# Designed miniproteins, single chains, part 100

Each design is a single chain, and the fold is of that chain. pLDDT is the mean over its residues in the fold that is shown.

## One batch from the design tools (miniprotein)

Design m3486
Fold by ESMFold2-Fast:
Structure m3486 (fold): chain A 96 residues (1-96)
Amino acid sequence: SKLEEIKKKLDEFYQEAVARIDRVIEENKDLPVEELEKLLKQEMAREFLRFWIYVEELTKDLSEEEKEEVRLYGYNKIDEVAQHALEKLEELRKKL
């Protein structure tokens, strides 16, 4: 179905967003944790902007009920990206 195709695209967004978060951490692992946290917050802001644009484009031709279903699914995915970033930051703090 069209909803299943959209959900699959949001799953792909999740995987790509997680990879971008991991890249920010790997490229900046020698920075103080406070500076890395600022960079992660900036990356999360970019991921939220990408998410909003992507969801709008994917849902523009859907019914209001279908839009709500996709939005709820997407919000859960972006929340999972945020949780991943927080968990990685906490792991780095434990190594200090």
Scores: mean pLDDT 83

Design m3487
Fold by ESMFold2-Fast:
Structure m3487 (fold): chain A 73 residues (1-73)
Amino acid sequence: DATRAVVREILEREPSAEEVKKLAEEAGVSFSDVLEELERWRREVEAADIPADLREEALSRIETSIEAVKQAS
């Protein structure tokens, strides 16, 4: 799925807002769909039975990504 591919790229690279805008436009996905998928990932991570340090790291990355997408939209 194009939206999930874009979200994966954002989470892995932590790109700037300008780069996020370019990724979404080139993939033909909406910022609202990207935000919804990131928020879904946040809920999954919060519910996951994983070590606290890994959860904190993942949540920090997701929050940074959400902020970048909001800045891009």
Scores: mean pLDDT 80

Design m3488
Fold by ESMFold2-Fast:
Structure m3488 (fold): chain A 99 residues (1-99)
Amino acid sequence: MNEELAKKLLKRSELELEVARRHEEAGRPDLAELHRKVSELYKKAAEAAAKGDLKKAEELVKQADDTYKQGLASLPDPHAGAIDVGLSLIGMADSIVLP
């Protein structure tokens, strides 16, 4: 079991919820919903990592990234800057590295 990886993924899930709250306060419920969906996937990845299922954790992290990219691309406003900000915040979240 990889308890340290699970903790890092859980922290990333919490960061995504913080980003969602900020977007909601800024009048962007579309971006807030997207970040909440990404947060749920990271939480599931943390649970998989805690069980020792590192392959499933990696697949869920990839699904989170794909969900974020597809969600932004599907919005009427392309939000190129939001992509950069989202990737930066995710990358800064405790140097999450999958095996």
Scores: mean pLDDT 71

Design m3489
Fold by ESMFold2-Fast:
Structure m3489 (fold): chain A 109 residues (1-109)
Amino acid sequence: MSAEERELFREAMELLRANPDIVAVQVGDTLSLVSLGSVRGGETLAEAAELLSKVPGLGVERIAGVLRVTPLGDAGATELLRREGERLVAASAATRAANPDAVKIAESA
């Protein structure tokens, strides 16, 4: 990845971490992100998707309000996604603790 691609990835991760309505789940090497239904959360997912879609080592898709980010075989992108994905999952633990029923509904889609 280029320096510009790493910066786009960093900006996307920072946007996702800054929003308390974002819940992150790691499934294998795929990072899944969902908003608790807030307008702000939906906007954050859209902005993050736009930034991440510009990183050639990542597959980015939005399905019914869920953002999924999958590594496409680039070792650098795979390692960055794994590391920052773990950090996002950890950061979303407080949101799950505060809104357990809403989180379960959002993640069950």
Scores: mean pLDDT 75

Design m3490
Fold by ESMFold2-Fast:
Structure m3490 (fold): chain A 83 residues (1-83)
Amino acid sequence: MEKAEEEARKIAEEETKIIVEELKKKGIEVSEELKEAIYEGYYEGALALGEALLKGEPFGNEEAWKIAEETIKKKLEEIKKKK
């Protein structure tokens, strides 16, 4: 579990950095809230994938990224509701 969490954080940091850079290159302003939402999404997706693989459960990249997308969507809705 600890190893899966460590790898998930590493993946989330790397993916967030890439996505934030791509969004900035496209002229999209990246708020700290958006950056955190992206990080949380990729962290949850990577963590779920890692844990499923350790348990030998049938879980693939498609399921992991679906969790990431849903988490990002939920976090963005929460941010929108707070303001």
Scores: mean pLDDT 71

Design m3491
Fold by ESMFold2-Fast:
Structure m3491 (fold): chain A 65 residues (1-65)
Amino acid sequence: SRKETLEKVLEILKTAKSFDEIEKELVRLLLEGADVEALQEVGRILRSSKSIEEAIEKVEELLKK
């Protein structure tokens, strides 16, 4: 589901050591059948965010909806 995908993404963003690791983990989620639309929203957030911390805040806001 969208919520489950976003919660897994949030965990990845909080624990990953680099953007390369984030990319690898997001691809893994996609291959495991995660919500494609949610992953696309996360991709847009990552491209528009100046830092991992900003991306975390934006993903947390998506989870509040």
Scores: mean pLDDT 81

Design m3492
Fold by ESMFold2-Fast:
Structure m3492 (fold): chain A 80 residues (1-80)
Amino acid sequence: SSIENAKKVAEEIVELLETLEDGKEIAEKIKELLKKYDLSENVKEFLEKIIKALLASDEALKQLKENREELKERIIYLAS
């Protein structure tokens, strides 16, 4: 289901934010997740915004790392 895919993608993004230090590498891996999983348009649009934020600055990466659990909850909420 789209909701189960969103949960898997959200968990993978949290793992990427915990393990990787390069925002561009994380953005590329999120792009791969968007190609791999069937997701609702709301989730796709939100993740595209996250990709743009990661490509914009290292400060954006720091904020996403600090708020990674809220990010996960937001992705799952948008899939509902």
Scores: mean pLDDT 87

Design m3493
Fold by ESMFold2-Fast:
Structure m3493 (fold): chain A 87 residues (1-87)
Amino acid sequence: MTPEELELDVELGVLLIKIAVAKTSITIEGKKKGKEKVAEEAVKELDKIADELEAKREAGTLTFEDIRKAEERVKEIVKKAEEELKK
């Protein structure tokens, strides 16, 4: 494993942990607000991002740019879910 590959794996791991935490928080909030379907859709979108990143990693095609773009997608999904759950 090259130092660059190790750094990529670390950044991927951190993002996957952030996704897992976000999924848990959204699911709990959805239950509390009686908006489980809003939470379920957000979790589904987050799972899709995680699956896409892991597939690219296995294919050896994952880049730092892919992780950066995925982080922005995760932030937008979380923000939208938070806004919908608070209404």
Scores: mean pLDDT 85

Design m3494
Fold by ESMFold2-Fast:
Structure m3494 (fold): chain A 88 residues (1-88)
Amino acid sequence: MEQLLQEIRRLSGLAALSIINGDMDSFRQYLQQSDALLDQLKQQYPQYSSQAQQVNSESVSLLILAAAASDPSLPGSEEAREQVLEYS
């Protein structure tokens, strides 16, 4: 269980870094792998659904920050970039 949560976090971090680097193909691959592991966790360990939901919420927040960080025309993009790198 905990190994699955750690792998989901790792893949979400790689997806966020891919967004920042403009690598949308790698982003899609890491997102797909993360979603598959999240589904596996929900199916095999339904008693940990709250933890799965928390990790999913954290991943979504990280991806939103990465999207903001990737657009230099947006105010706060530099601060968002630093937050993504610190979280990942």
Scores: mean pLDDT 76

Design m3495
Fold by ESMFold2-Fast:
Structure m3495 (fold): chain A 89 residues (1-89)
Amino acid sequence: MEGLDKHLFGLLDTDGDGVISREELRRVLSETSEGRLSDEEIDEMFAAADKDGDGKLDFEEFMVLMAMLRERLGDEFPEFVRRVLELLS
């Protein structure tokens, strides 16, 4: 769902610079995952999505991260997304 991922990206991109930092993403994922994702797992997924290795995700890289989260969380992914939206909106 491109529209949902784009909306989430916009909410996470608080600076409006078109990228999300590792620190911002870690805070949100740690807070909304209810212990289902460790900081280590979040860092590994971020590193895998960060093609440039610059410590930031553009929208294309963010989509890769979202695909990994869908596989990792499975049936809990929609609930996780709702928590992120509640936190950021």
Scores: mean pLDDT 77

Design m3496
Fold by ESMFold2-Fast:
Structure m3496 (fold): chain A 88 residues (1-88)
Amino acid sequence: KEALVAETAAALARAVALAKQLLPAEVAAAIAAGGSTTPAEELVAAGVAYLDALEAAVLAALPSMDPAQLEALLAVLRADAAALEARL
């Protein structure tokens, strides 16, 4: 179980890092679509804070997950990371 927790934590960190790299471009696209009058820097900062909070919450939950939950989450995070990396 420790190995699955470590692998899932690493996959989560990778997915979050990739999402953070895409944030400025995604925010710019959203503003261009007429979605907000908020400065891009403020929206990016809010997105980073949200991702940091989600990462911390998920990391805290990992040791209490059963192996099936960890395997399912790891598969989702790896798929998400691959999709995000393809967009960079």
Scores: mean pLDDT 77

Design m3497
Fold by ESMFold2-Fast:
Structure m3497 (fold): chain A 109 residues (1-109)
Amino acid sequence: SWKKIREENLERFYKALVEAGIDEETAKEIVDIINEELKDANPFSVEDMEKVTKKVTEKLMEKFGIPEEKRLRLYDIVSAIVSMILGGLKPLTDDDLLRIAKEIKELLE
């Protein structure tokens, strides 16, 4: 099931965020924001993926007080996360998830 693979990838990403040193409450909020935007999106639509990426970026900036100067970097990181979670039959590595999680931690400071 595609839905199950997405949910399993989000759970793996949650664990990577915690391993990177983001607290469990913050990690859960990040994953929940991503999941809320992804659940109705078409993974094969570039327009839908861009819409999800923009919305997730805006919600993360608002929730965690991320300054406007970091918006483009956050957008690129979110785009990578969305692509990895929705990447289909491509295997995700825990190392790739941990690298992205560390970049998020640096943005949150």
Scores: mean pLDDT 81

Design m3498
Fold by ESMFold2-Fast:
Structure m3498 (fold): chain A 98 residues (1-98)
Amino acid sequence: MEKRKKGLELMKKGMEAYLNKDYETAAKYFEEAGRLFEEAGDHVGAGVAYHGAASSYLELGDYEKAAEMLEKAARAYEPVNPRLAELLRKRAREVKEK
């Protein structure tokens, strides 16, 4: 689907920004990619993208947004990998305590 293809393009841009330590740009690309993967029904793509956004927000010290993105990643993984969803929810709770 076109949305999934666009999501993959944004994932590449997010990863490039992350590697260049442009975490604000990385977070925006990963978050938009996650939204597109959700709309496409790509649970794994959405989970990976939101986890990338969470990692970017953690580097920025934005613990509230990082926890929010981890919860979105957990929700995305729930139907395909419930164990990973549980671990991501636990991580979100730990991040909120910072």
Scores: mean pLDDT 88

Design m3499
Fold by ESMFold2-Fast:
Structure m3499 (fold): chain A 66 residues (1-66)
Amino acid sequence: MEGARRGAEAAAKGDAEAGARGGAEGSLNIMPPVTAGMAVAWGGAEGGNPEAGERAGRLAIELAGG
């Protein structure tokens, strides 16, 4: 979880984040505003909107580190 792995994760996370951002952007636009308020409260507990991207990044490091 350090050294070169961090660099590789940053690059992968950037790509995943860009893709997720595009997808989430469309989803957020389609998603009902009613859920927006709840999503904010829920995202706060998990660390915010980009949950999939961050979770995937951590999983990748765990697999590579293990």
Scores: mean pLDDT 49

Design m3500
Fold by ESMFold2-Fast:
Structure m3500 (fold): chain A 96 residues (1-96)
Amino acid sequence: SMAVTYHVRVTGVIKISKSGEILSIDLKFELVAEELAEKALEEPELTVVSKEVKEEGDEIIVTVTLDARVAGVDAETAQKANELLLEAAKEALEKK
């Protein structure tokens, strides 16, 4: 039978203190398109579309937009999105 590939826009927002404490993480998933495929995806494919860094007082707010191709919005997709957010937050802290 045919497999379905979902095209999903993921918007991740992480708030961190300038001391490196994680204050909040929020992930929003939006279905963009569905595609029929003969073979299921082996793992989620996530591409970073944009990164925005904003400093507000003692907080750093990092917004990452991802394009994802997935067999379903599952724990693996959420985990990969969280890993990309944490990496972006670390980069923002290390820049200053």
Scores: mean pLDDT 79

Design m3501
Fold by ESMFold2-Fast:
Structure m3501 (fold): chain A 64 residues (1-64)
Amino acid sequence: KSIEELMEEWRTLSTQELRDKVIQMIENDETLSEQQKQSLIDTARRTTDKNTLLDIGEAVYRLS
């Protein structure tokens, strides 16, 4: 899927479902350092803002 199609799918998910997907994506990323992963996961776990989760997910996808 293109990033645009993936982002549209993610917008239909609940905030919790999107959080789980984004955290899974961060955990599986091979380009991020352990410090970067921990920082992003902590942000994803603390945020209630779905747009913040979408921004993190897009950024990680573009790096991978």
Scores: mean pLDDT 81

Design m3502
Fold by ESMFold2-Fast:
Structure m3502 (fold): chain A 85 residues (1-85)
Amino acid sequence: SSEVEEKLRELDELFKEAKEAIEAKDEERVIEILKRVLEIAKSTDDPLVKEAAINFLESTLKASKHYKLPEAAELAEKLIEEIKK
């Protein structure tokens, strides 16, 4: 559906923003992006969107640990658990 395609495009754009924010160590911006990813995942029952969101959060968790962003890492872990329920 067009709505699913739109959500996947938004996740792709947010993923690019998340990479930039993590490299800049802008933890507040990373946290804002993670909250938006959760909103997108919760807005639909579509498994492709949920899988994309989980993959996004897992990637961001690993990067946040590498760049030493502990609040972003903790939030990413919590959101992965919430979406998997």
Scores: mean pLDDT 89

Design m3503
Fold by ESMFold2-Fast:
Formats: sequence, structure tokens, C-alpha cells
Structure m3503 (fold): chain A 87 residues (1-87)
Amino acid sequence: SEKKEAKLKALSNYFEDLAERLEEGKVPPSIVIKELKDAQNEVEKLLPAEEASKINALLDKAIELVEKNQLEEAAEVLKEVAELLKS
């Protein structure tokens, strides 16, 4: 579906933008964690269960890294998620 593809592209762009904001240190960790949890719900709606599970495991890792203040590593995981959503 073209609408589904557009939503996946928007979600990919969102994760790329969030990675940049994390690298710049401009966003509070609590807000990032909330946004990533909301994004996990959106991923489950847009992707088959197997693909959603893989992406959400990476998002769980990104949340853990943000909680540990490992923002550069969290940004790398989000860039990986963005790339997978474009594939």
C-alpha cells in the first residue's frame, strides 16, 4: 500500500531526526523514552509481526542506551532502525 510505504518513510525520517537530536544533546531523555515507546506501537501497526519484533527489539536497546545516558550509541541504533525501514 502506498499509504503504508509513506508512513514507513515518515517513521524512518523521524528516527533519523531523533538520532541527530540525541547526538546534539538537545532533547530530555524522558521525552525520548516516551517517543520511542509510542513509536514501538506505530511499528506494530505498520509491519508484519516478525519485522515489528525485530525493529522493536532494536528500539528497546535504544531506550536502554538512553536510560544509561549512552546517547551516541542510542543514535547509532536509531539510524540502523531508520535504514531497515527503508529496505
Scores: mean pLDDT 85

Design m3504
Fold by ESMFold2-Fast:
Structure m3504 (fold): chain A 65 residues (1-65)
Amino acid sequence: AVELRPLPLPLTEEKLVQWVLAHGGEVLSYDKETKTLTVRLGGREVSLNLDDPVEAIEARLRELV
């Protein structure tokens, strides 16, 4: 299993981008109007909404690995 670090709080687009890159992922796009960050992690594309609760975002990211 891949060991994932906790998400940095308070969660921002910049911190989430840095977290994804630190875990070997890549950033595909960011939509400022919807606050949606699309990333590739663990060989899968995922769209993450920064207005979601941080625990929901973290759970989605942990499901990818």
Scores: mean pLDDT 78

Design m3505
Fold by ESMFold2-Fast:
Structure m3505 (fold): chain A 120 residues (1-120)
Amino acid sequence: MDRELEEEARRLAELAAQYLLDGDYEKAAEYAEEAFRLAVRSKSASRIASEIGDIMTTAVKDAALKASKDKEELEKLKEAVERIVEAAEEAGKRSSPDARYMFMGLAGSMELTFNNVVNS
């Protein structure tokens, strides 16, 4: 069960990443929220949060770079990133102390990455 939760959480994070790149921001946020929800249930929540954080932070950077010349798309992406960041923070609040630091870290990493691309 724990291994299945880990594999499913990673798979959902990869789907969320693909939807961010495809411009389907609503599905991206939905899949990311579910990935975080499953990750919190794992005995390896801290490690899974770190792995998901790398996937999502990279996807946010690539999506922001792709949207950077389209103000309307960038605004929609910003709303999706804010929703994903909030979901990661909520997951952190529901997790063990060590996993909490990882979820809060990935939330901050996604927000900082988006802002750095937008302001570059």
Scores: mean pLDDT 85

Design m3506
Fold by ESMFold2-Fast:
Structure m3506 (fold): chain A 60 residues (1-60)
Amino acid sequence: DDLLVQGLVALAQERYDEAAELFKQAAEQSPDAVPLLETLSQSPNPVISEAAKEALERLK
């Protein structure tokens, strides 16, 4: 998923708000991205887990 890759790139560049929005868009276009975001939300890296949790919250 191109949006998921873009979200990971944004996260690596410390663009956390953009990463969360891109992860949300990835999940909206591909429901299969939701389980991946749930896995990332349990990451031991707090930067990754917070971005994934924020993306899941934005899917309201």
Scores: mean pLDDT 74

Design m3507
Fold by ESMFold2-Fast:
Structure m3507 (fold): chain A 75 residues (1-75)
Amino acid sequence: SLEERIRELLTELAETAIPSPVVDPTLEDFDIDKLAKLIMELVKQGVGFSEAVEILLSRFNNIGPVLTPVLVEVF
């Protein structure tokens, strides 16, 4: 499902990302399950996937570096 694929991509990005010497908490502290569910909730409400990602970017200032690759891979 799209929810499972989004969760998989977010988990993979969080695990694979090599942290800068300056630790970026966005990769360690965000709840991937919560993010995947929020994206799916918006999509189920008729919001497009790209629009759902933009809404999350506006809500979670530090999540941008993670969600941008997901958007590129899906679209």
Scores: mean pLDDT 55

Design m3508
Fold by ESMFold2-Fast:
Structure m3508 (fold): chain A 84 residues (1-84)
Amino acid sequence: SAAERIGELAAEYARRVEGVSEEEAREIREEAERAYREALATSATRARQMEMAAEIIEAILAGEGYEEKLKEFEEARAEELAKR
């Protein structure tokens, strides 16, 4: 249930950092889960980027350093853009 974990992290980030309502957080969770499942079916690169973003969010929520993970994410995004 990586999709469930990604949805949970997206919703928790929105709730704790963005200050959204519980109803909005639920919608964000469902949308993030849907987007990740779609990525798994259509783009391994997109799915990997979503996994990396989830790791960054998890580190932020835990009060951990996330700078190295953020660099890895930005590098993956730059590689994707260079392919266009």
Scores: mean pLDDT 79

Design m3509
Fold by ESMFold2-Fast:
Structure m3509 (fold): chain A 96 residues (1-96)
Amino acid sequence: SIEELREEIIRRLVEELGIPEELARLIANEAVTTAITLIRQGKSKEEVVSSVQELVFEIASKFVSEEKAEKAASLVGELIEKNYDEIKEEVKKLQE
């Protein structure tokens, strides 16, 4: 589910990169919302992943080191890519 994906992103950002939980939650919510929006707009998987990575880097780089922000962007991008088909299926359900 989308909720399970958000929780996985939060867990991995906190456990693997030491990102504060509040920031990890913000990143997860923004990344998933952006992925859903771009999929609704008919963007390709590659465009969705790239846009999410850019967004995560922009958010994280204001609060953590550039190295950690880059790792956060890569990690979230990989999770969005791996779960792309599930997000796309959920988007279809939400479009009435």
Scores: mean pLDDT 87

Design m3510
Fold by ESMFold2-Fast:
Structure m3510 (fold): chain A 67 residues (1-67)
Amino acid sequence: SLEEKIKELAEKLGVPESTIRRRIKAMRDYLGLSEEEVIKLLEMRINGVPLDELEKFLAEIAKRREA
């Protein structure tokens, strides 16, 4: 679930869960991400996916929003 991924990432980064939630809200408001897309991004971050791969994922989402 989204809540489980938030907790996992917060523990991995050593930040409060509220910090992760605020960043998610800002990103959803800016990019129009669905819950499934947010979960995928959190999983990529938890798994240490390189920033360039994360940027490619976000670019693909942006393309779908413009269609």
Scores: mean pLDDT 74

Design m3511
Fold by ESMFold2-Fast:
Structure m3511 (fold): chain A 56 residues (1-56)
Amino acid sequence: SMRERRLRERIRRLLERGVLSEKSAAELMEMIDRGELDIAEGVLLLVEGVERTVQR
């Protein structure tokens, strides 16, 4: 789905930027594979929020 693709792309970008560990990225990908898209998206929103705030 479009949502699944978008979530996987967000995980990839955070992993490439060193914001997510390989373990955390794998766990999020597994959540998506299991159809737990709401949980995966919630975690990504928190991670992205933290990334923004460490800049101020």
Scores: mean pLDDT 81

Design m3512
Fold by ESMFold2-Fast:
Structure m3512 (fold): chain A 65 residues (1-65)
Amino acid sequence: QQQLDMKIVAYALRAVGDILEGDLEGARKDIEEMKKLTEQETDPESKAVNERIIKNLEKLLKEAE
């Protein structure tokens, strides 16, 4: 649980960094990895939080395109 959550957070931080640097392809790959890890999440509350973060990052990425 905690290790999975930390990996998801790490990819979220990478995605934000990639967007800020203009590496939109890198950000897209980071978001896809977050989606894969979130599918492994068994806690409904953590899953909902992660899905919300992913949606916000997808919006940010689309607006940066």
Scores: mean pLDDT 80

Design m3513
Fold by ESMFold2-Fast:
Structure m3513 (fold): chain A 119 residues (1-119)
Amino acid sequence: MKAEKEEEEKKKKEGEKKVLEAQILAGVAELAVAVALVVYEKLKEKGKLSEEDRKELIRLLKKAIELLEEARKLLEEAKKLGADEKLIKEAEEQIRATEKLIEEALKKLGVTREEVLAF
């Protein structure tokens, strides 16, 4: 009795938690890429961009890409669990904004996504 409705409510709550986790991971990825871009511009301006600095920026970008991929997986799981459409759309917008920052960072560093992920 009511087991089906109780199971649906639990799944929806699990989905909501996954959306929040995805938003947190996307936010951390966004911050990492934004910081990397600012550091890159400052080091380039001062003529202090060493090969070590470039490698550290590539490692930071790799972590951001991995975090954003995990965020996407959590969001797909949240969709399957019936999470609220508005929360899903907000998370999707945040992921898209972060992806654009990653594309900008890849272009500025002159590296491909595949090269960064293999690093």
Scores: mean pLDDT 84

Design m3514
Fold by ESMFold2-Fast:
Structure m3514 (fold): chain A 79 residues (1-79)
Amino acid sequence: AASHTTVEDVTVELPVGDEVVEVEGQLTVTTEVIDGVAVTTRVRFVGRAVATGKPIEAEASGRGADAVEALLAKAAEQI
């Protein structure tokens, strides 16, 4: 098996109740590849809520977009 990792600076708007909270930080995406097929995506976010400076750290795993959706849900729970 092989894995590759990308790191991106991101700004995301998270819906939290009736509000939208802007969060900025680094998104790390690690994809595990078996026989040329991407089988697992692990995502990690380390950042802050822009308005408050509150630190936000979350991670999730899944296949592709499912990992990202799980990550955003966990980040929103910290706000």
Scores: mean pLDDT 78

Design m3515
Fold by ESMFold2-Fast:
Structure m3515 (fold): chain A 60 residues (1-60)
Amino acid sequence: MSPGERAARRAREGGVAVGRQLGPAAGATMSEKQAREAEKEGDLAAARGSREGAREALTL
């Protein structure tokens, strides 16, 4: 798995985990914040993973 794929997967899993623990809205909010921070750092793969995690958290 490439570093970008790994970063995206890890970010997605993190958002889902927060959603399972604190509820779908909390997971989505945290994942969107992480996506914004990743975009500021230029990590577009992590940003995409976090946005995917936000969507997946909302389906919990």
Scores: mean pLDDT 77

Design m3516
Fold by ESMFold2-Fast:
Structure m3516 (fold): chain A 65 residues (1-65)
Amino acid sequence: SLVEELEKKAKFYKKAAEIARENLDLQRDSLTPEQRQAMEDTIKSFEDKANEYEKKAKELREKLE
């Protein structure tokens, strides 16, 4: 269903953000300030996508009752 697809996408982006954060923490000392900012921007993008898909899934699920 569309709800299940949205929930799956939300979980995917949430996990992607977690992995990216772990990679940033592991590589912190090897990165330039510019590279750190680029990784932070990527993490935020994944977190924003996860939140958007979670919101859409919740709204759609509420309409199906």
Scores: mean pLDDT 86

Design m3517
Fold by ESMFold2-Fast:
Structure m3517 (fold): chain A 78 residues (1-78)
Amino acid sequence: MKEGEELLKRMEEMARKMKETGDERAARVAEKAVERVRERLEKGEEEVLKLKESVDLSVESMEKAAEVADEIVRRRRE
């Protein structure tokens, strides 16, 4: 089924959260990761699935980075 599309949705959500934190660097990294997965999906969902393990690790890293960025922004706004 469309596992690659679901993975893209997860990454797009992470990129959105990073943009909301105002961390332009993290947002840029997340956006580039989303574009890479999107390009692979355009060539075929199987190509995305081959990268699933690496992408899953990237999503976890982005989730942690977004959480840290959010905490930093909150502390600076206090």
Scores: mean pLDDT 68

Design m3518
Fold by ESMFold2-Fast:
Structure m3518 (fold): chain A 87 residues (1-87)
Amino acid sequence: SMQLAQQAVEHLRRGREAHDAGRWEEAVRHLQEASRNFDEALAQSRDDEELRQVHDLVTAALVEVSPPSLRSQVRALGERETAELLA
């Protein structure tokens, strides 16, 4: 669902903020919640259009929150492979 995808995006942002602040345990927790919510959003997608909307929202957020050193690699992985990294 789009609500779960939006929750995954929020957890990605919170995880990045915690990482930048040196709070590793908090960062890992948020990344795990983001992965879970993304997987659940994909599993609950009713059709191909909703699936694409979930992918677009989460992949855009993942590129945005990725460290500069990893952004080119994240972009190169493509939509499906990026989803597998979040799972």
Scores: mean pLDDT 70

Design m3519
Fold by ESMFold2-Fast:
Structure m3519 (fold): chain A 61 residues (1-61)
Amino acid sequence: FGELALEAGERGNSDEASGYGSRGGSDNDPEGVRKGAEGLEKAGNKSGAEGGRKTADALAA
């Protein structure tokens, strides 16, 4: 799901990027969540990207 979130972010679709990143979190996949955060940042949603990175760090602990 992280790769799908990254692709959505590169298209400028922050809502779709957020949705795919959230699914990565549900799978307890910190790498997927980190890619989702990158997608959000590429879409211009910097606050969502910071939240995603924090979630990925928590999942990796």
Scores: mean pLDDT 71

Design m3520
Fold by ESMFold2-Fast:
Structure m3520 (fold): chain A 58 residues (1-58)
Amino acid sequence: SLEEAERAGAAGALALQEAGQTAEAKDFASRSGRYLKEGNAEEGRRVGEEGLAAGKAL
């Protein structure tokens, strides 16, 4: 679902920003948003989840 993918992207960007990786957070948000605009919820969600995992690992 696009809503779940959008939420995952936002969570990932926030986690990276909280970890001090502001540039990475913005990049992940941009990539997720592009996939969502293209209707590719799966890739958008994947990018968001990768950002969340990276942020939590820091």
Scores: mean pLDDT 75

